Designed miniproteins, single chains, continued (5). Designs and how they scored, part 30

Each design is a single chain, and the fold is of that chain. pLDDT is the mean over its residues in the fold that is shown.

## One batch from the design tools (miniprotein)

Design m17015
Fold by ESMFold2-Fast:
Structure m17015 (fold): chain A 92 residues (1-92)
Amino acid sequence: LPSLEEAIKDTIKRLKDILEKLKNGEISLDQAIDQLRELEIRLSKLGLETSDGTLVLISASLSMIVMAALILKDKEFLAKSLEKLIEDLEKL
């Protein structure tokens, strides 16, 4: 089982990869949303298994970003939201 720090670091790396591919047009908005949902499920499960509120809150933040992106269908909104989440996670 990864430590909280390792889980956050892995999450940041995955979010940066998704963001780069989305900005470069290597993946579609729908593909980015699918990848974010998989990450959300993994973080939610890990947070519940470890009783770690930080991982649960990160999962909830991803869920809200994904829902907003689906409603707005705005690639720039998703990219900016991911950039802010990455910045916030790097401060942890």
Scores: mean pLDDT 83

Design m17016
Fold by ESMFold2-Fast:
Structure m17016 (fold): chain A 96 residues (1-96)
Amino acid sequence: SEKEKVLELLEKIEKIFEQMKPYLPEEMAKALEQTLEHIRELAENYDGSEEDKFRLLLELMVLGGEFTVASLQVPQIKPYVDEINKLIKEMSRIIS
């Protein structure tokens, strides 16, 4: 199902985030983690409706932007962020 694929990709994003977290300032790590937790809640409650699709797409766009900004401040995380943004684009294609 779409939901299963979304949750699978989200789990991959979360695993990459854990690998990059030691390079991040505490406040930045907490902000990214909060956005990821919100996306997880949306994905777990995902019912395939147009409302849920738009909400999840918006939050994925925000997440991608936050990771990109983080990589500008912490260049060491860029390879992790590039992989995360690739997964975000894949999730967006599944739910659009």
Scores: mean pLDDT 88

Design m17017
Fold by ESMFold2-Fast:
Structure m17017 (fold): chain A 65 residues (1-65)
Amino acid sequence: KEKEIEELKKEYKKLAEEFIEKYNKGENVTEIENKLAEILQKIAELGGENLAYELLEEFFEKLTE
């Protein structure tokens, strides 16, 4: 479980960075947005609800700065 959560966390952060780059360039981010949501759901299902919330908050902070 812990190893799977850590891998999902890394994937989320990578996709979040790609989302921000594409968003700033005016590119379509719908697919990445859907993948980010799926990763958060998987983390929560594996018992990482607090981590999923933290990742979501960090992502919004980066978008609004």
Scores: mean pLDDT 78

Design m17018
Fold by ESMFold2-Fast:
Structure m17018 (fold): chain A 115 residues (1-115)
Amino acid sequence: SIDDLKQQILSLLDTLEQKINKETDFNKLDKVTDKLIEAARLLAKESKDLEAEIDIGVAQLYAAVGRLLNDPEFLKKASLIAIEAIKKILENHELSESVLLQVKKLIEQAIEILD
């Protein structure tokens, strides 16, 4: 069941990445970036993955710059960095069902924002 949840999340991330690449609305990208950083942080904390924590810090920096400059391209970069961090953690770590369900919900909410 945990492997099934991981595969569902990976499929949702692929869908979300395609939507992010086509999105131009700053406010939608801002909300999506927040959801993805939150999801990545939940996974990094449970996995204790220091490399993932550093990548998430870089994503947070890109998001902060995007907000200061009102530039959607920085928000897209932040989102894509967060997605890659999530994928890496899912591939390399054992994770609880509760954290995977929280992450799945955040990604589903991000997809809904872009629909």
Scores: mean pLDDT 92

Design m17019
Fold by ESMFold2-Fast:
Structure m17019 (fold): chain A 65 residues (1-65)
Amino acid sequence: GPKEEKAREFLEKQRELERQAVLAAAQGDYATMQAYADQGRALAKEASEELGLSLAELRKLVNSL
């Protein structure tokens, strides 16, 4: 349903930010790594607030897909 689709979209965006952070760290760019990590945390909070779910509930919803 719409909540599951939205949760998947947010998870995919978060995974992309995590990949970019890992790549930045591998290049020794820890400032860029931290910026992506900060964006990931903000995105997770936004997703939980928008869907009316806790972070644990969001994770459970994604795992149910």
Scores: mean pLDDT 80

Design m17020
Fold by ESMFold2-Fast:
Structure m17020 (fold): chain A 88 residues (1-88)
Amino acid sequence: MPSMAEIRAQAQTMSTDQINQAINDQVANINTIINDYRDGRISRQTAIRQIKAHVTRMVVYSGVRNNMSDSQINDMRDRAIARYTNFI
């Protein structure tokens, strides 16, 4: 998986509209994963792994858009992972 630094570098090359679309795409993917888990289509371990990947991207895109520091993005990532994985 790409590192947070690699995702950040990519996000810094994007327009605001591209970042907003990328955030929306990550949110849609997270919702699909939660529904797939609830429907018994994927394992809990698979759901957690996939949620962590999409949450990381979502948070890095949001952080770049809002001019957040690395420490702020890391804090937001940990909180978002805890929140979304609580549905699994």
Scores: mean pLDDT 87

Design m17021
Fold by ESMFold2-Fast:
Structure m17021 (fold): chain A 94 residues (1-94)
Amino acid sequence: SWEEALRAAREAAERAIELAREEGDSVSLRVAEKLKAFLDRVLAKGEITPEERRELEILMGIMGIAAGIAKLLGHDKVAEALEEAMRHLERALA
């Protein structure tokens, strides 16, 4: 279900936060924290509006950029966690 996919994305975001803190990756940390806050809000409400869906699509674009930068810096585990979150979000939006 979409809710299960969003919960899985939230777990991946929490892992990305921890890994980004360990690596000192402030960009990925900020992005993962914004994702977690968004998902906490949507999951608490139990619905996603068209406006929130658009906001999530924009956030996924930013996450892709952050994951690319993390890879360039050698923060492979951070990039993997962000990419895992994105895969779950793609399933939720399908």
Scores: mean pLDDT 89

Design m17022
Fold by ESMFold2-Fast:
Structure m17022 (fold): chain A 68 residues (1-68)
Amino acid sequence: MDAAIARIERLGGFTLTPAAAEALLALLPSTSDGVLIAAAWELRRLLPPGETTVTVAHVEALARLMAE
C-alpha cells in the first residue's frame, strides 16, 4: 500500500495527506502501474497551479471524474 502511494506522489510531483492516501487507495481498482500513472496525472490536473498537497477533497473530485 505505502509503495503505491509513494509512486503516485513521485509521478504527480505532490504529497497526499494521510486521509487522502486512505481515500485514494479505497478508490483505485488496482495498484497496477497503468492505474497509478493515470491517478497521478488526473490528480495533478485537479490541483491548482503551485499546489503540492492532495487532500480528501481532491480525491473526491477524482472519484466524480471516474464515475462520469
Scores: mean pLDDT 80

Design m17023
Fold by ESMFold2-Fast:
Structure m17023 (fold): chain A 92 residues (1-92)
Amino acid sequence: SSQIQQQIQQAQQYIDQGNTDQATNILRQASQTSNTQQSMTIIDLARRMATDQGAVGGASSVLVQVGRQVPTPDVRSQIHRVMQDIIDISPG
């Protein structure tokens, strides 16, 4: 839990710096052991990578990883919403 919180904070810093590759790697690692609430934060950060930084590939990679590791209904529903939002901003 403390490790995941540190990883989330590091990912937020990398996103703010525009370093989406490092943010992607950290968020994917955090998703290996995240609970539902932490996974919701990771999904939100992946959305920010796509919407704020244009890192659609990195964001999609994180969402796939979260969905595989934390397959709860709440997490799946949020991933679906974020994936639709990403598709809507990148329709081609």
Scores: mean pLDDT 82

Design m17024
Fold by ESMFold2-Fast:
Structure m17024 (fold): chain A 106 residues (1-106)
Amino acid sequence: SEMDRLLEELKRVFDELLALLRAANADDPRLQRSIEELGENFEEALELFKKDPWRGLLELEITLAMLEMLLTTLRRSGADPAVIDRALALLDRMKEILEELKKLLE
């Protein structure tokens, strides 16, 4: 289904973003823990979406907002601008997918 395709794309883009952040910050154990927690929150939100789509969508939006705050903090801390710009592009793609998922639920 179109919904399944969008959920698979959302998962792929999210995994790519987390892999990018993990690779760029391999020497920061606190950041690695924050990345792990975001991954767990995202997986829980995806499972919630399958059972309660509107609540799952809200939890996915919250997870993306937390991720955006993390990227803002990393940018201010002197992270590589190329890594941050790529991560923001992946985040924007995930936001677009959430909007398409919302349209399918209406």
Scores: mean pLDDT 88

Design m17025
Fold by ESMFold2-Fast:
Structure m17025 (fold): chain A 68 residues (1-68)
Amino acid sequence: MGGELVEQLSQTLNQLVQAVGNGDDKKAKELKKQATKLLVQVHGLSEEDAQTIVDNLVKIAEAQSKQS
């Protein structure tokens, strides 16, 4: 069901933001790959567009963690 994949995407994105905030680069790298794949599956995005969204989310999470 589409809702199950959407829930997995939400959980993966939340874990990615937390890993970035905690400075867990290894975990963040793995979650970034998983989030990219889930974005392609859930939203039918190109892999390039999905990677761009995930990269921007990581940058936002890093900026928020640094208060800048």
Scores: mean pLDDT 79

Design m17026
Fold by ESMFold2-Fast:
Structure m17026 (fold): chain A 87 residues (1-87)
Amino acid sequence: SEQEELLERIDGLFVELLNLAAEDADPARVREVARRLKELAEQVEIPESVLESMIAALRALRDASTNPEIAAILDELIAFLEELLAR
């Protein structure tokens, strides 16, 4: 289904985001992947349990981050996902 295909794409982008942030990659690359993830997340109903898991993973990564620019990008993504969870 289209929903299953979009969820698979979201999963792929999320894994890419986690890897880039963990590797202290260029913040511009992290921002680009986060932006794409947000765009896809607006087009599909992500299960509540999946949103909660994503938020938990991003918070753990945020707490481990030594790069303030990456940390800020992760905080913005967390806030976006929390807004989706509140819907």
Scores: mean pLDDT 88

Design m17027
Fold by ESMFold2-Fast:
Structure m17027 (fold): chain A 117 residues (1-117)
Amino acid sequence: AVERARAIVEERVGPFEITVEYADDLGGAPAYADYKKTPGVVTFNKNIPLSEEELLRLAVREISRAAGLLETDALLQEPGFTAPAGDSGVPHLSPEAYEGVDLRTPSRPLTEADLER
């Protein structure tokens, strides 16, 4: 799922360097990315049970953030699984995490066909 998510993001924004990590607990969050402190690193909570489709959607969003996309980008607005109130289904970076980063904008939003591949 995560490798497929990376391929989807790379198809839209071009190749980029990313490291995927796993942690036991992220304060109840399903994933974490901090582009300012650890650019290109995404950490997934291995203790949150997700379907392959839910994990794929979450991974597309978090990998897009790690690649330097803004919260308003179509890939970051992909509906994932339900997150805690206020998080629109995923954890997000603080506004300060995007300060000084090189931002990318994909040419099209994520489609359901992309999730099925």
Scores: mean pLDDT 56

Design m17028
Fold by ESMFold2-Fast:
Structure m17028 (fold): chain A 94 residues (1-94)
Amino acid sequence: SMEDFAANFRKFLDGVLPDLPEEAKELLVEGAVEIERLKAAGASDEEIRRVVRETAERLREVIPDPGMFRQALSALALALDDPVVRETIEEILA
């Protein structure tokens, strides 16, 4: 379920990025859930890429440290295990 996915991703974030701000963890979970919802609905690669970019821009406002920002997006890419998400995040971090 989406609730199980959200809970599991939040537990993962708490384990690997415990010092990440609460707002950033919330934004990552919200973004991941929306992307999973879009994938389940058969949304286009363009729609998925848009949500990844919107999530990254919101995270940029909450995470001023570039290293922590990179770690947050890497965690998102790992959780979703999707090539479109991975490629979009690689473009953002380049």
Scores: mean pLDDT 89

Design m17029
Fold by ESMFold2-Fast:
Structure m17029 (fold): chain A 94 residues (1-94)
Amino acid sequence: VTSLEEVEAILERVKEHAASIFSPEDYAFFAEVLDRVLEIYKEAVESGDFEGGIRRLRELAAEAAAREKNRALLTYVLSTIQEVIDVLRENAAA
């Protein structure tokens, strides 16, 4: 299972890659969502409430889908959220 520091490093790498692909405006939205993803992950790990963390990440994904009109950016955002959900699910199973 992935440590908090490893998840932070992965998200920072994803943010750097996104900054090279997307416009500054699209990147700002992406970075905002990833910062919220990291905060939800930290709270879930600290509290041990992995199920609550997964629920909050699903709610964030639905919110992003309602706000974002760029399909490519939205797909990338949703894929990143799903990866973090999978990590929390693995942590809950361990």
Scores: mean pLDDT 76

Design m17030
Fold by ESMFold2-Fast:
Structure m17030 (fold): chain A 87 residues (1-87)
Amino acid sequence: MDPELLKEAAEHIIKAAQLLLEGGAPLATAIGLILRGIGIIIEAELGTATVERILELGREALELAREVGNPEAVALARKAIELAKKA
């Protein structure tokens, strides 16, 4: 497992969630994705992060991005899932 790839994946999810906030996504849902992404970055630094958790978060971000209809957020969430699968 590569903690660098997990951090990159989490950063992409945070960026996607920020774009979704700007696009009018539900505030609690988008903030929840950001906070969970930050949590994964902290866990990657501590060596406790799991691919399973970041994949779940990436899928949730992708679903929200599709519901909101933001293509840039969709691309970021997809990239996060790809990075997590390589970790």
Scores: mean pLDDT 84

Design m17031
Fold by ESMFold2-Fast:
Structure m17031 (fold): chain A 111 residues (1-111)
Amino acid sequence: SLKELAEKAHKAFLPMENVLRTGNENEKIAAALPVLGFARAVYAKDPEALSALAKFLEVEPDLATIVEKLREVAEELRRLGYYEAAAIMEAIATILETGDVQAGLAILLSV
């Protein structure tokens, strides 16, 4: 279910969520770097990265489908009160949709 997928995302990103909530800007940037790099690899259609994200989201390895599912999961995370996890999903979706890593980072720094 979408709720179970949102809870899975929250558990997976919990250490990063804690940094986004409590850290200074430099700590948030440092925590974001692995996620930004992974999202860029998926955007570049690296088969391993694309397959890993598709499997995590339980969808086909298609960028448009992945972006749609990330945005659905982000909305469910916001409904559950997991705002930092929602920002991580939105940042990844934005990078996959635009190729703009700085736009993704800006989302993470605004939460």
Scores: mean pLDDT 92

Design m17032
Fold by ESMFold2-Fast:
Structure m17032 (fold): chain A 77 residues (1-77)
Amino acid sequence: RLLEVLRALQAEGITDPIEANLRLARELSIAAGMSEEEAERLVELARKVVEGTASPEEIAELERLARRAEERIRALE
C-alpha cells in the first residue's frame, strides 16, 4: 500500500518534498478510513499551516481531522 503510493508519486515525477509529503498524508488518511473529502481538507489545511496563512479556526479544524484519523487507525487495529 505505502510502496504503491510511493511508486505512483515517482511515476508522476513529483520531486517537491513538501508536495510529496502532503500527498502521502492524503493517501495515509484515506487508508486509515477517512473519506477522500476529509483527506483533501486535511491536506489543504496542513498546506496553509506550512505557508503561515492558516486562521485559528483552520488550525482547530486540522486538529479535529487529525484526531479523527487517529481514531480511525485505532478502530482498524
Scores: mean pLDDT 69

Design m17033
Fold by ESMFold2-Fast:
Structure m17033 (fold): chain A 93 residues (1-93)
Amino acid sequence: MLKLLIVEPDEKTLERLKKLAEELGLEVLTARSNEEALELLETEKIDGILATSISHELKEFAEKKNIPVEIVSSSASDEEIRKAIEELVEKVK
């Protein structure tokens, strides 16, 4: 099962993104900050990152580890979020 890290400071948005990713059959880890996301990336095998915004440090770390990152708007529709997750999954294959 592919493991997706979702990075989002707003709890309501985070839960929405998590639910949509889980409905697509992904295992989900969540982080509410870039610092928490970096800690998870050091300890967990993460296949992809979905975020509404990322720090330069998180982007550099993901690039160095060859982990694909997709950015979605906090105002994105459920369909737009699903498409972003599907594109992310294709990059992991």
Scores: mean pLDDT 85

Design m17034
Fold by ESMFold2-Fast:
Structure m17034 (fold): chain A 53 residues (1-53)
Amino acid sequence: MKVAVIYDEKDPFEKGVGEVTAAVLRSINPDTEVELIAESELDKAEGIDEIIR
């Protein structure tokens, strides 16, 4: 399963929150592929099963 954690590039706080969220998800589900993706790049992302904002 591939999970995308989305962050707003214009808000440095949101990027930090996204990084922490991705780290937590990886620690809970080590077999899950977790990617941190900028909101502007979301439309280019493929194979995503779940999106977290």
Scores: mean pLDDT 77

Design m17035
Fold by ESMFold2-Fast:
Structure m17035 (fold): chain A 59 residues (1-59)
Amino acid sequence: HMEEVLRLLEEKAAELGLSPETVAQLKIDAEYFDWTPEEVERVLRVIRENAAAGRAAAA
């Protein structure tokens, strides 16, 4: 349910060091598209991969 999805976004975003703006946007998208926990995990994986790629490119 949505409450669990939003909680997972907050927890995982904190672990990944995501900005508050990114977390807020993800919560909006999750509510709008009625995401499942699996979809949250997929989105966070993409964000993590993009962050890692960005750090590698910056080096």
Scores: mean pLDDT 74

Design m17036
Fold by ESMFold2-Fast:
Structure m17036 (fold): chain A 90 residues (1-90)
Amino acid sequence: DVEAQLKEFLANLPASLEKLRARPDASEEDIELAKYAVEASLILYTKKEPKSEAEKYLAKAAEVLAEGDDEEAMKKAEEYLRKAVEIDRK
């Protein structure tokens, strides 16, 4: 159920972003990655098919964030977001 998955994702997204911002070691780069996480959620919300490699990584980050907000999930999402940023800069 896409609607149920989207609802769960959006409900968890604010908590995940807040945990990232609350980290004492959060840098400006971490905040920028949080912005890409929002972009990933918009891709999921619009049911947009990933057309580029960067969009594919954004979709993967959105899936990880939908699973939870623990440190391991945030680190994995960050890895995908960083790859999307690097590809998008090309």
Scores: mean pLDDT 65

Design m17037
Fold by ESMFold2-Fast:
Structure m17037 (fold): chain A 67 residues (1-67)
Amino acid sequence: MEEKEAIRKEIDKKASLEWEKKRVDILDQGRKDGLSDEEIEKRLYEVSVEIGTKALEELERKIKELE
């Protein structure tokens, strides 16, 4: 049971770190490209959804492996 919580926390932390790195990159690139705040926000949202979806899928697989 503790293993399931450890896996969940690890995946969440990993996804959070990946999102933070992508967020910084998108902000930097958006400023260089002269994008509007709205366009940057849209890209941040899209990347956040993508990372979250993959994290949920990985969590599901890991939990299933534990049975």
Scores: mean pLDDT 80

Design m17038
Fold by ESMFold2-Fast:
Structure m17038 (fold): chain A 100 residues (1-100)
Amino acid sequence: MEERELEERVERGERILRELLSKVGEDVAETAVRTLREMRGSPAEGNYVRAISYLVESKGDVELTAKAAGAYVLGAAVAGEDVEEAAERGYELVKKVKEE
């Protein structure tokens, strides 16, 4: 995978995720983006495992769900999947947790 192409996909996913999660809270958006950046350079398998772990641990925790959203978007970028759809799914998960 071209490093530049991965960088462009990651940056696109970060922008969309930040915009969507800013509707929940700026701190929530920053948590998701920070987690995405921290996981950058990890194997794709590790990123997905961490995303699953955050989702299991979330149990109504908005911060943990935001971390899961960040990891999910990074996983999609690394896998060459739709980062816009990944960001939207992450946003829906965070929104659902906040509403419960």
Scores: mean pLDDT 73

Design m17039
Fold by ESMFold2-Fast:
Structure m17039 (fold): chain A 140 residues (1-140)
Amino acid sequence: SALDVVLTALLTSAEKLLKQQGVSNASVLISQLKSKLSNASTPKEKIETTLVFILTHLLKLDPATALLLAKKTVSQIENLDLKRPQLLADAILKPLVKVVGEHLKIPKPIIDSMVDGIRYTKGVQERVFRTLSELVKLKA
């Protein structure tokens, strides 16, 4: 499904970025996330669970904040039934950038530029990887 393509891109990108941050057990953490996703019943729950992981482990936000921002991001996704993986990736990544950027008090023009920049990436994997990499830079 389009969701499986986007979730795989999120997991693969998160693992690569965690390894770049020196997280020695990155593959173990991703395996644990995959186990949690197998217990999630809905697309919304799978996206929320994945975003909580990314916000907690990759962006180093506390668990309560990560859950709040993940829920806020999912609430802003207009359509989860998108059949094209690139459109579904954009539907998830755009609200994620806005929610995280606002939480970090990044100026609106910078947030808007990052959201607009998503369109210049090709393919789902590159789109996800570049967006998560830019969010990591904002937190640093």
Scores: mean pLDDT 86

Design m17040
Fold by ESMFold2-Fast:
Structure m17040 (fold): chain A 89 residues (1-89)
Amino acid sequence: DALGARAEPSEATAKVGETVTVTVRTDRSDDLTVVVRDENGNVLATARGSGSSVTVSFTLTEKGTHTLTVVATDSAGNSSGSEVTVTVY
């Protein structure tokens, strides 16, 4: 995948209602749209940016371990995704 999108960190811990911040990095610079989805496919957050890095922030209100999907899409419609695991206590 030429876009090479990855979320950093790939694992996080948070308290209920605490803001979680993730940086999405790509292997090339472009106009990027980032979408974060929960395990049920609901959109938690979206962010836009230019370059090879976009920061996105969201909150989770339910305790437990959540596996989220993070997808970056470039101006040409190419997409690349990764997972972030957030443990809420």
Scores: mean pLDDT 83

Design m17041
Fold by ESMFold2-Fast:
Structure m17041 (fold): chain A 77 residues (1-77)
Amino acid sequence: SYKDEALKKFEDYVNKLLEEARKKITDPEKIEQVEKAFNDLLEEARKAIDSAKTKQEIDEIFNFFYEKAKELYEKFL
């Protein structure tokens, strides 16, 4: 479904950000905090799309979560 494809793309994006963060962050405690923050964001995104019924609603929700993911990445790096 479109919802499943959109979620997979977002999960792939977040996983790529986590991979980059692990390469750049040397502090193990900071890495753990980053991983928790991104995992929490993924859970929020999954919950948010559960009620979405149209492609437009799904796109709007993921646009919001893509921006949150970028903000988290910038905040930790």
Scores: mean pLDDT 86

Design m17042
Fold by ESMFold2-Fast:
Structure m17042 (fold): chain A 70 residues (1-70)
Amino acid sequence: SMAEARRAFALGLEAYRAGSYEAADRYFLQAYVLASEAGDEALVAEIKAEGAKLVPSDEPAGPLTEPPAE
C-alpha cells in the first residue's frame, strides 16, 4: 500500500531528526521495499530523492572534530 510506504518514510524522517539514525535507516528500507513491492516507480523515485536529502553534511551542532567523550 502506498499509504504504508509513505508512513514508513515519514517515520524515518522523524527518527533521523530525533538522532535515531539506525531506526531512520530501517524505516527508509521498509518504505522502499513496500513501494517496490507495490510496483509504484514514482513513489520509489520520491523515496530516493528524500533519502538523498538526509545525506550528512558539515553539521553546525557542536564540536564534532573533537574526541567523542565530553
Scores: mean pLDDT 68

Design m17043
Fold by ESMFold2-Fast:
Structure m17043 (fold): chain A 72 residues (1-72)
Amino acid sequence: EIEQVQQQLEELRQQLQQVGDQATDYYNKYLGSSDQEEREKYLKKRDELTKQGQELLQQMQQAEQELAQLQS
């Protein structure tokens, strides 16, 4: 149903924003750190969050495709 897919997209959008905010926070910590090991850890966390964001984007793309078919 269109309403369920729209709700799913809204939830995914909110999750993507949260993950993006966390990734930005870790990247800022990476930029502000003078310790190489801490910088590597922050960059790794940012990369993990970026991968989560990519997965959310794929789910959003699938939901958008479903929505388009339901609207046709």
Scores: mean pLDDT 83

Design m17044
Fold by ESMFold2-Fast:
Structure m17044 (fold): chain A 59 residues (1-59)
Amino acid sequence: SEEEKRQEAIDLGKRIGKEAKSVEELTKMIQEEINKLKDKYSDEDLRLLALAATQAFLE
């Protein structure tokens, strides 16, 4: 479902945020993941991935 895909994008973002060791690494990891997922997720879900990653990094 669309809701399941959205949650998957958010969960992936959270994982990226937890793994990143610097703001520079976070930015690169987010951009790489968005580039890999462009054809599978909506622009909105990819934005949510980036937001979730940023929030998890700032924990």
Scores: mean pLDDT 85

Design m17045
Fold by ESMFold2-Fast:
Structure m17045 (fold): chain A 78 residues (1-78)
Amino acid sequence: SEDVKKYKEFLEQLDKALEEHFPDLTEEQRAAARDVAIALFSSYLAGDKELSPAIREALAQLPEEVRKLIEDIIEKFK
């Protein structure tokens, strides 16, 4: 489906950006960032006007720079 392709493209862009800007992240930290990013991107694709509490809590656990990177990628992807 179109949504599956969008997720794949988003994850490819996210993985490249995380590797380039945060190369010292552990595999566990990268996995956590990806999980939060997927949830945030899903919310965006669904047209949600408000983020769920679970997504907000997960975002709060990420370093601010990582959160900003994820938000910037979503903004560019549209």
Scores: mean pLDDT 79

Design m17046
Fold by ESMFold2-Fast:
Structure m17046 (fold): chain A 85 residues (1-85)
Amino acid sequence: GLSPHQKELKALLERVIELLRAGRVEEAAQLLLDFDPNSVLGRVGQLLLEGRLREAAELLRDMAEVLPVLRDLLLRLAETVESLA
């Protein structure tokens, strides 16, 4: 099973995907920044706000390699970000 932190992270990533698919990019980015502004996810949020979608997707793919329990979800998020370009 997922740890409490991983479960919260899973819910966050699922919500971010929903917001991005709805075209609510600024809200998705803010959600990532509010969760952990000093983390890789905070950096992804900042890149989304700057329109640096390729770099945001690359960071998510890198994160998927080091966090295998959420790999499929992180890759799905990266694909969703790439679809905005």
Scores: mean pLDDT 86

Design m17047
Fold by ESMFold2-Fast:
Structure m17047 (fold): chain A 67 residues (1-67)
Amino acid sequence: MEEEIRKRILEIIDKVVKAYNVDPETRKKLLEAAERLVKEGRESSLLPTIANILGITVEEVEKIIKE
């Protein structure tokens, strides 16, 4: 369900924002990118997109999400 996917994505973004103390402008970019990916059915591209916006690796994003 789209709402459940969106909730999970918001949880991921919240964890990343807290871990890297992300500024409001960058947080907005993350949320906009995630919303676009959900609408396009490309949720599998979320982690690479977050990594690219933050300038880190996909592996680092996965590490943050796990804790």
Scores: mean pLDDT 78

Design m17048
Fold by ESMFold2-Fast:
Structure m17048 (fold): chain A 100 residues (1-100)
Amino acid sequence: SLEEKVLRFLQGAIDYERERAAKETDPQVKALLEEHAARLEEILRRFEAGEISAREAVEQAIKLETETAARLAALGDTAGQGEERLHVQSLEELLEELEK
């Protein structure tokens, strides 16, 4: 289902951000990636609890990923910015599927 795709994406994004944070040597970037993962976990929790719809979860994740990409760019992490932008693209594709 589309709901299962949203669930799997959020779980995968959280795992990815936590693994990246664990390997990060810049303390400001590390803290931002840990904050990002925690905020994605809250979106996932609310979605799993039925507090928000799949569409709302994707919209909130797009907003968060966009915010984090800008914050990573401000810290000079252009690779991290690019990675978050790829997450935005994947989420926008999921949003289009949910709107059909």
Scores: mean pLDDT 88

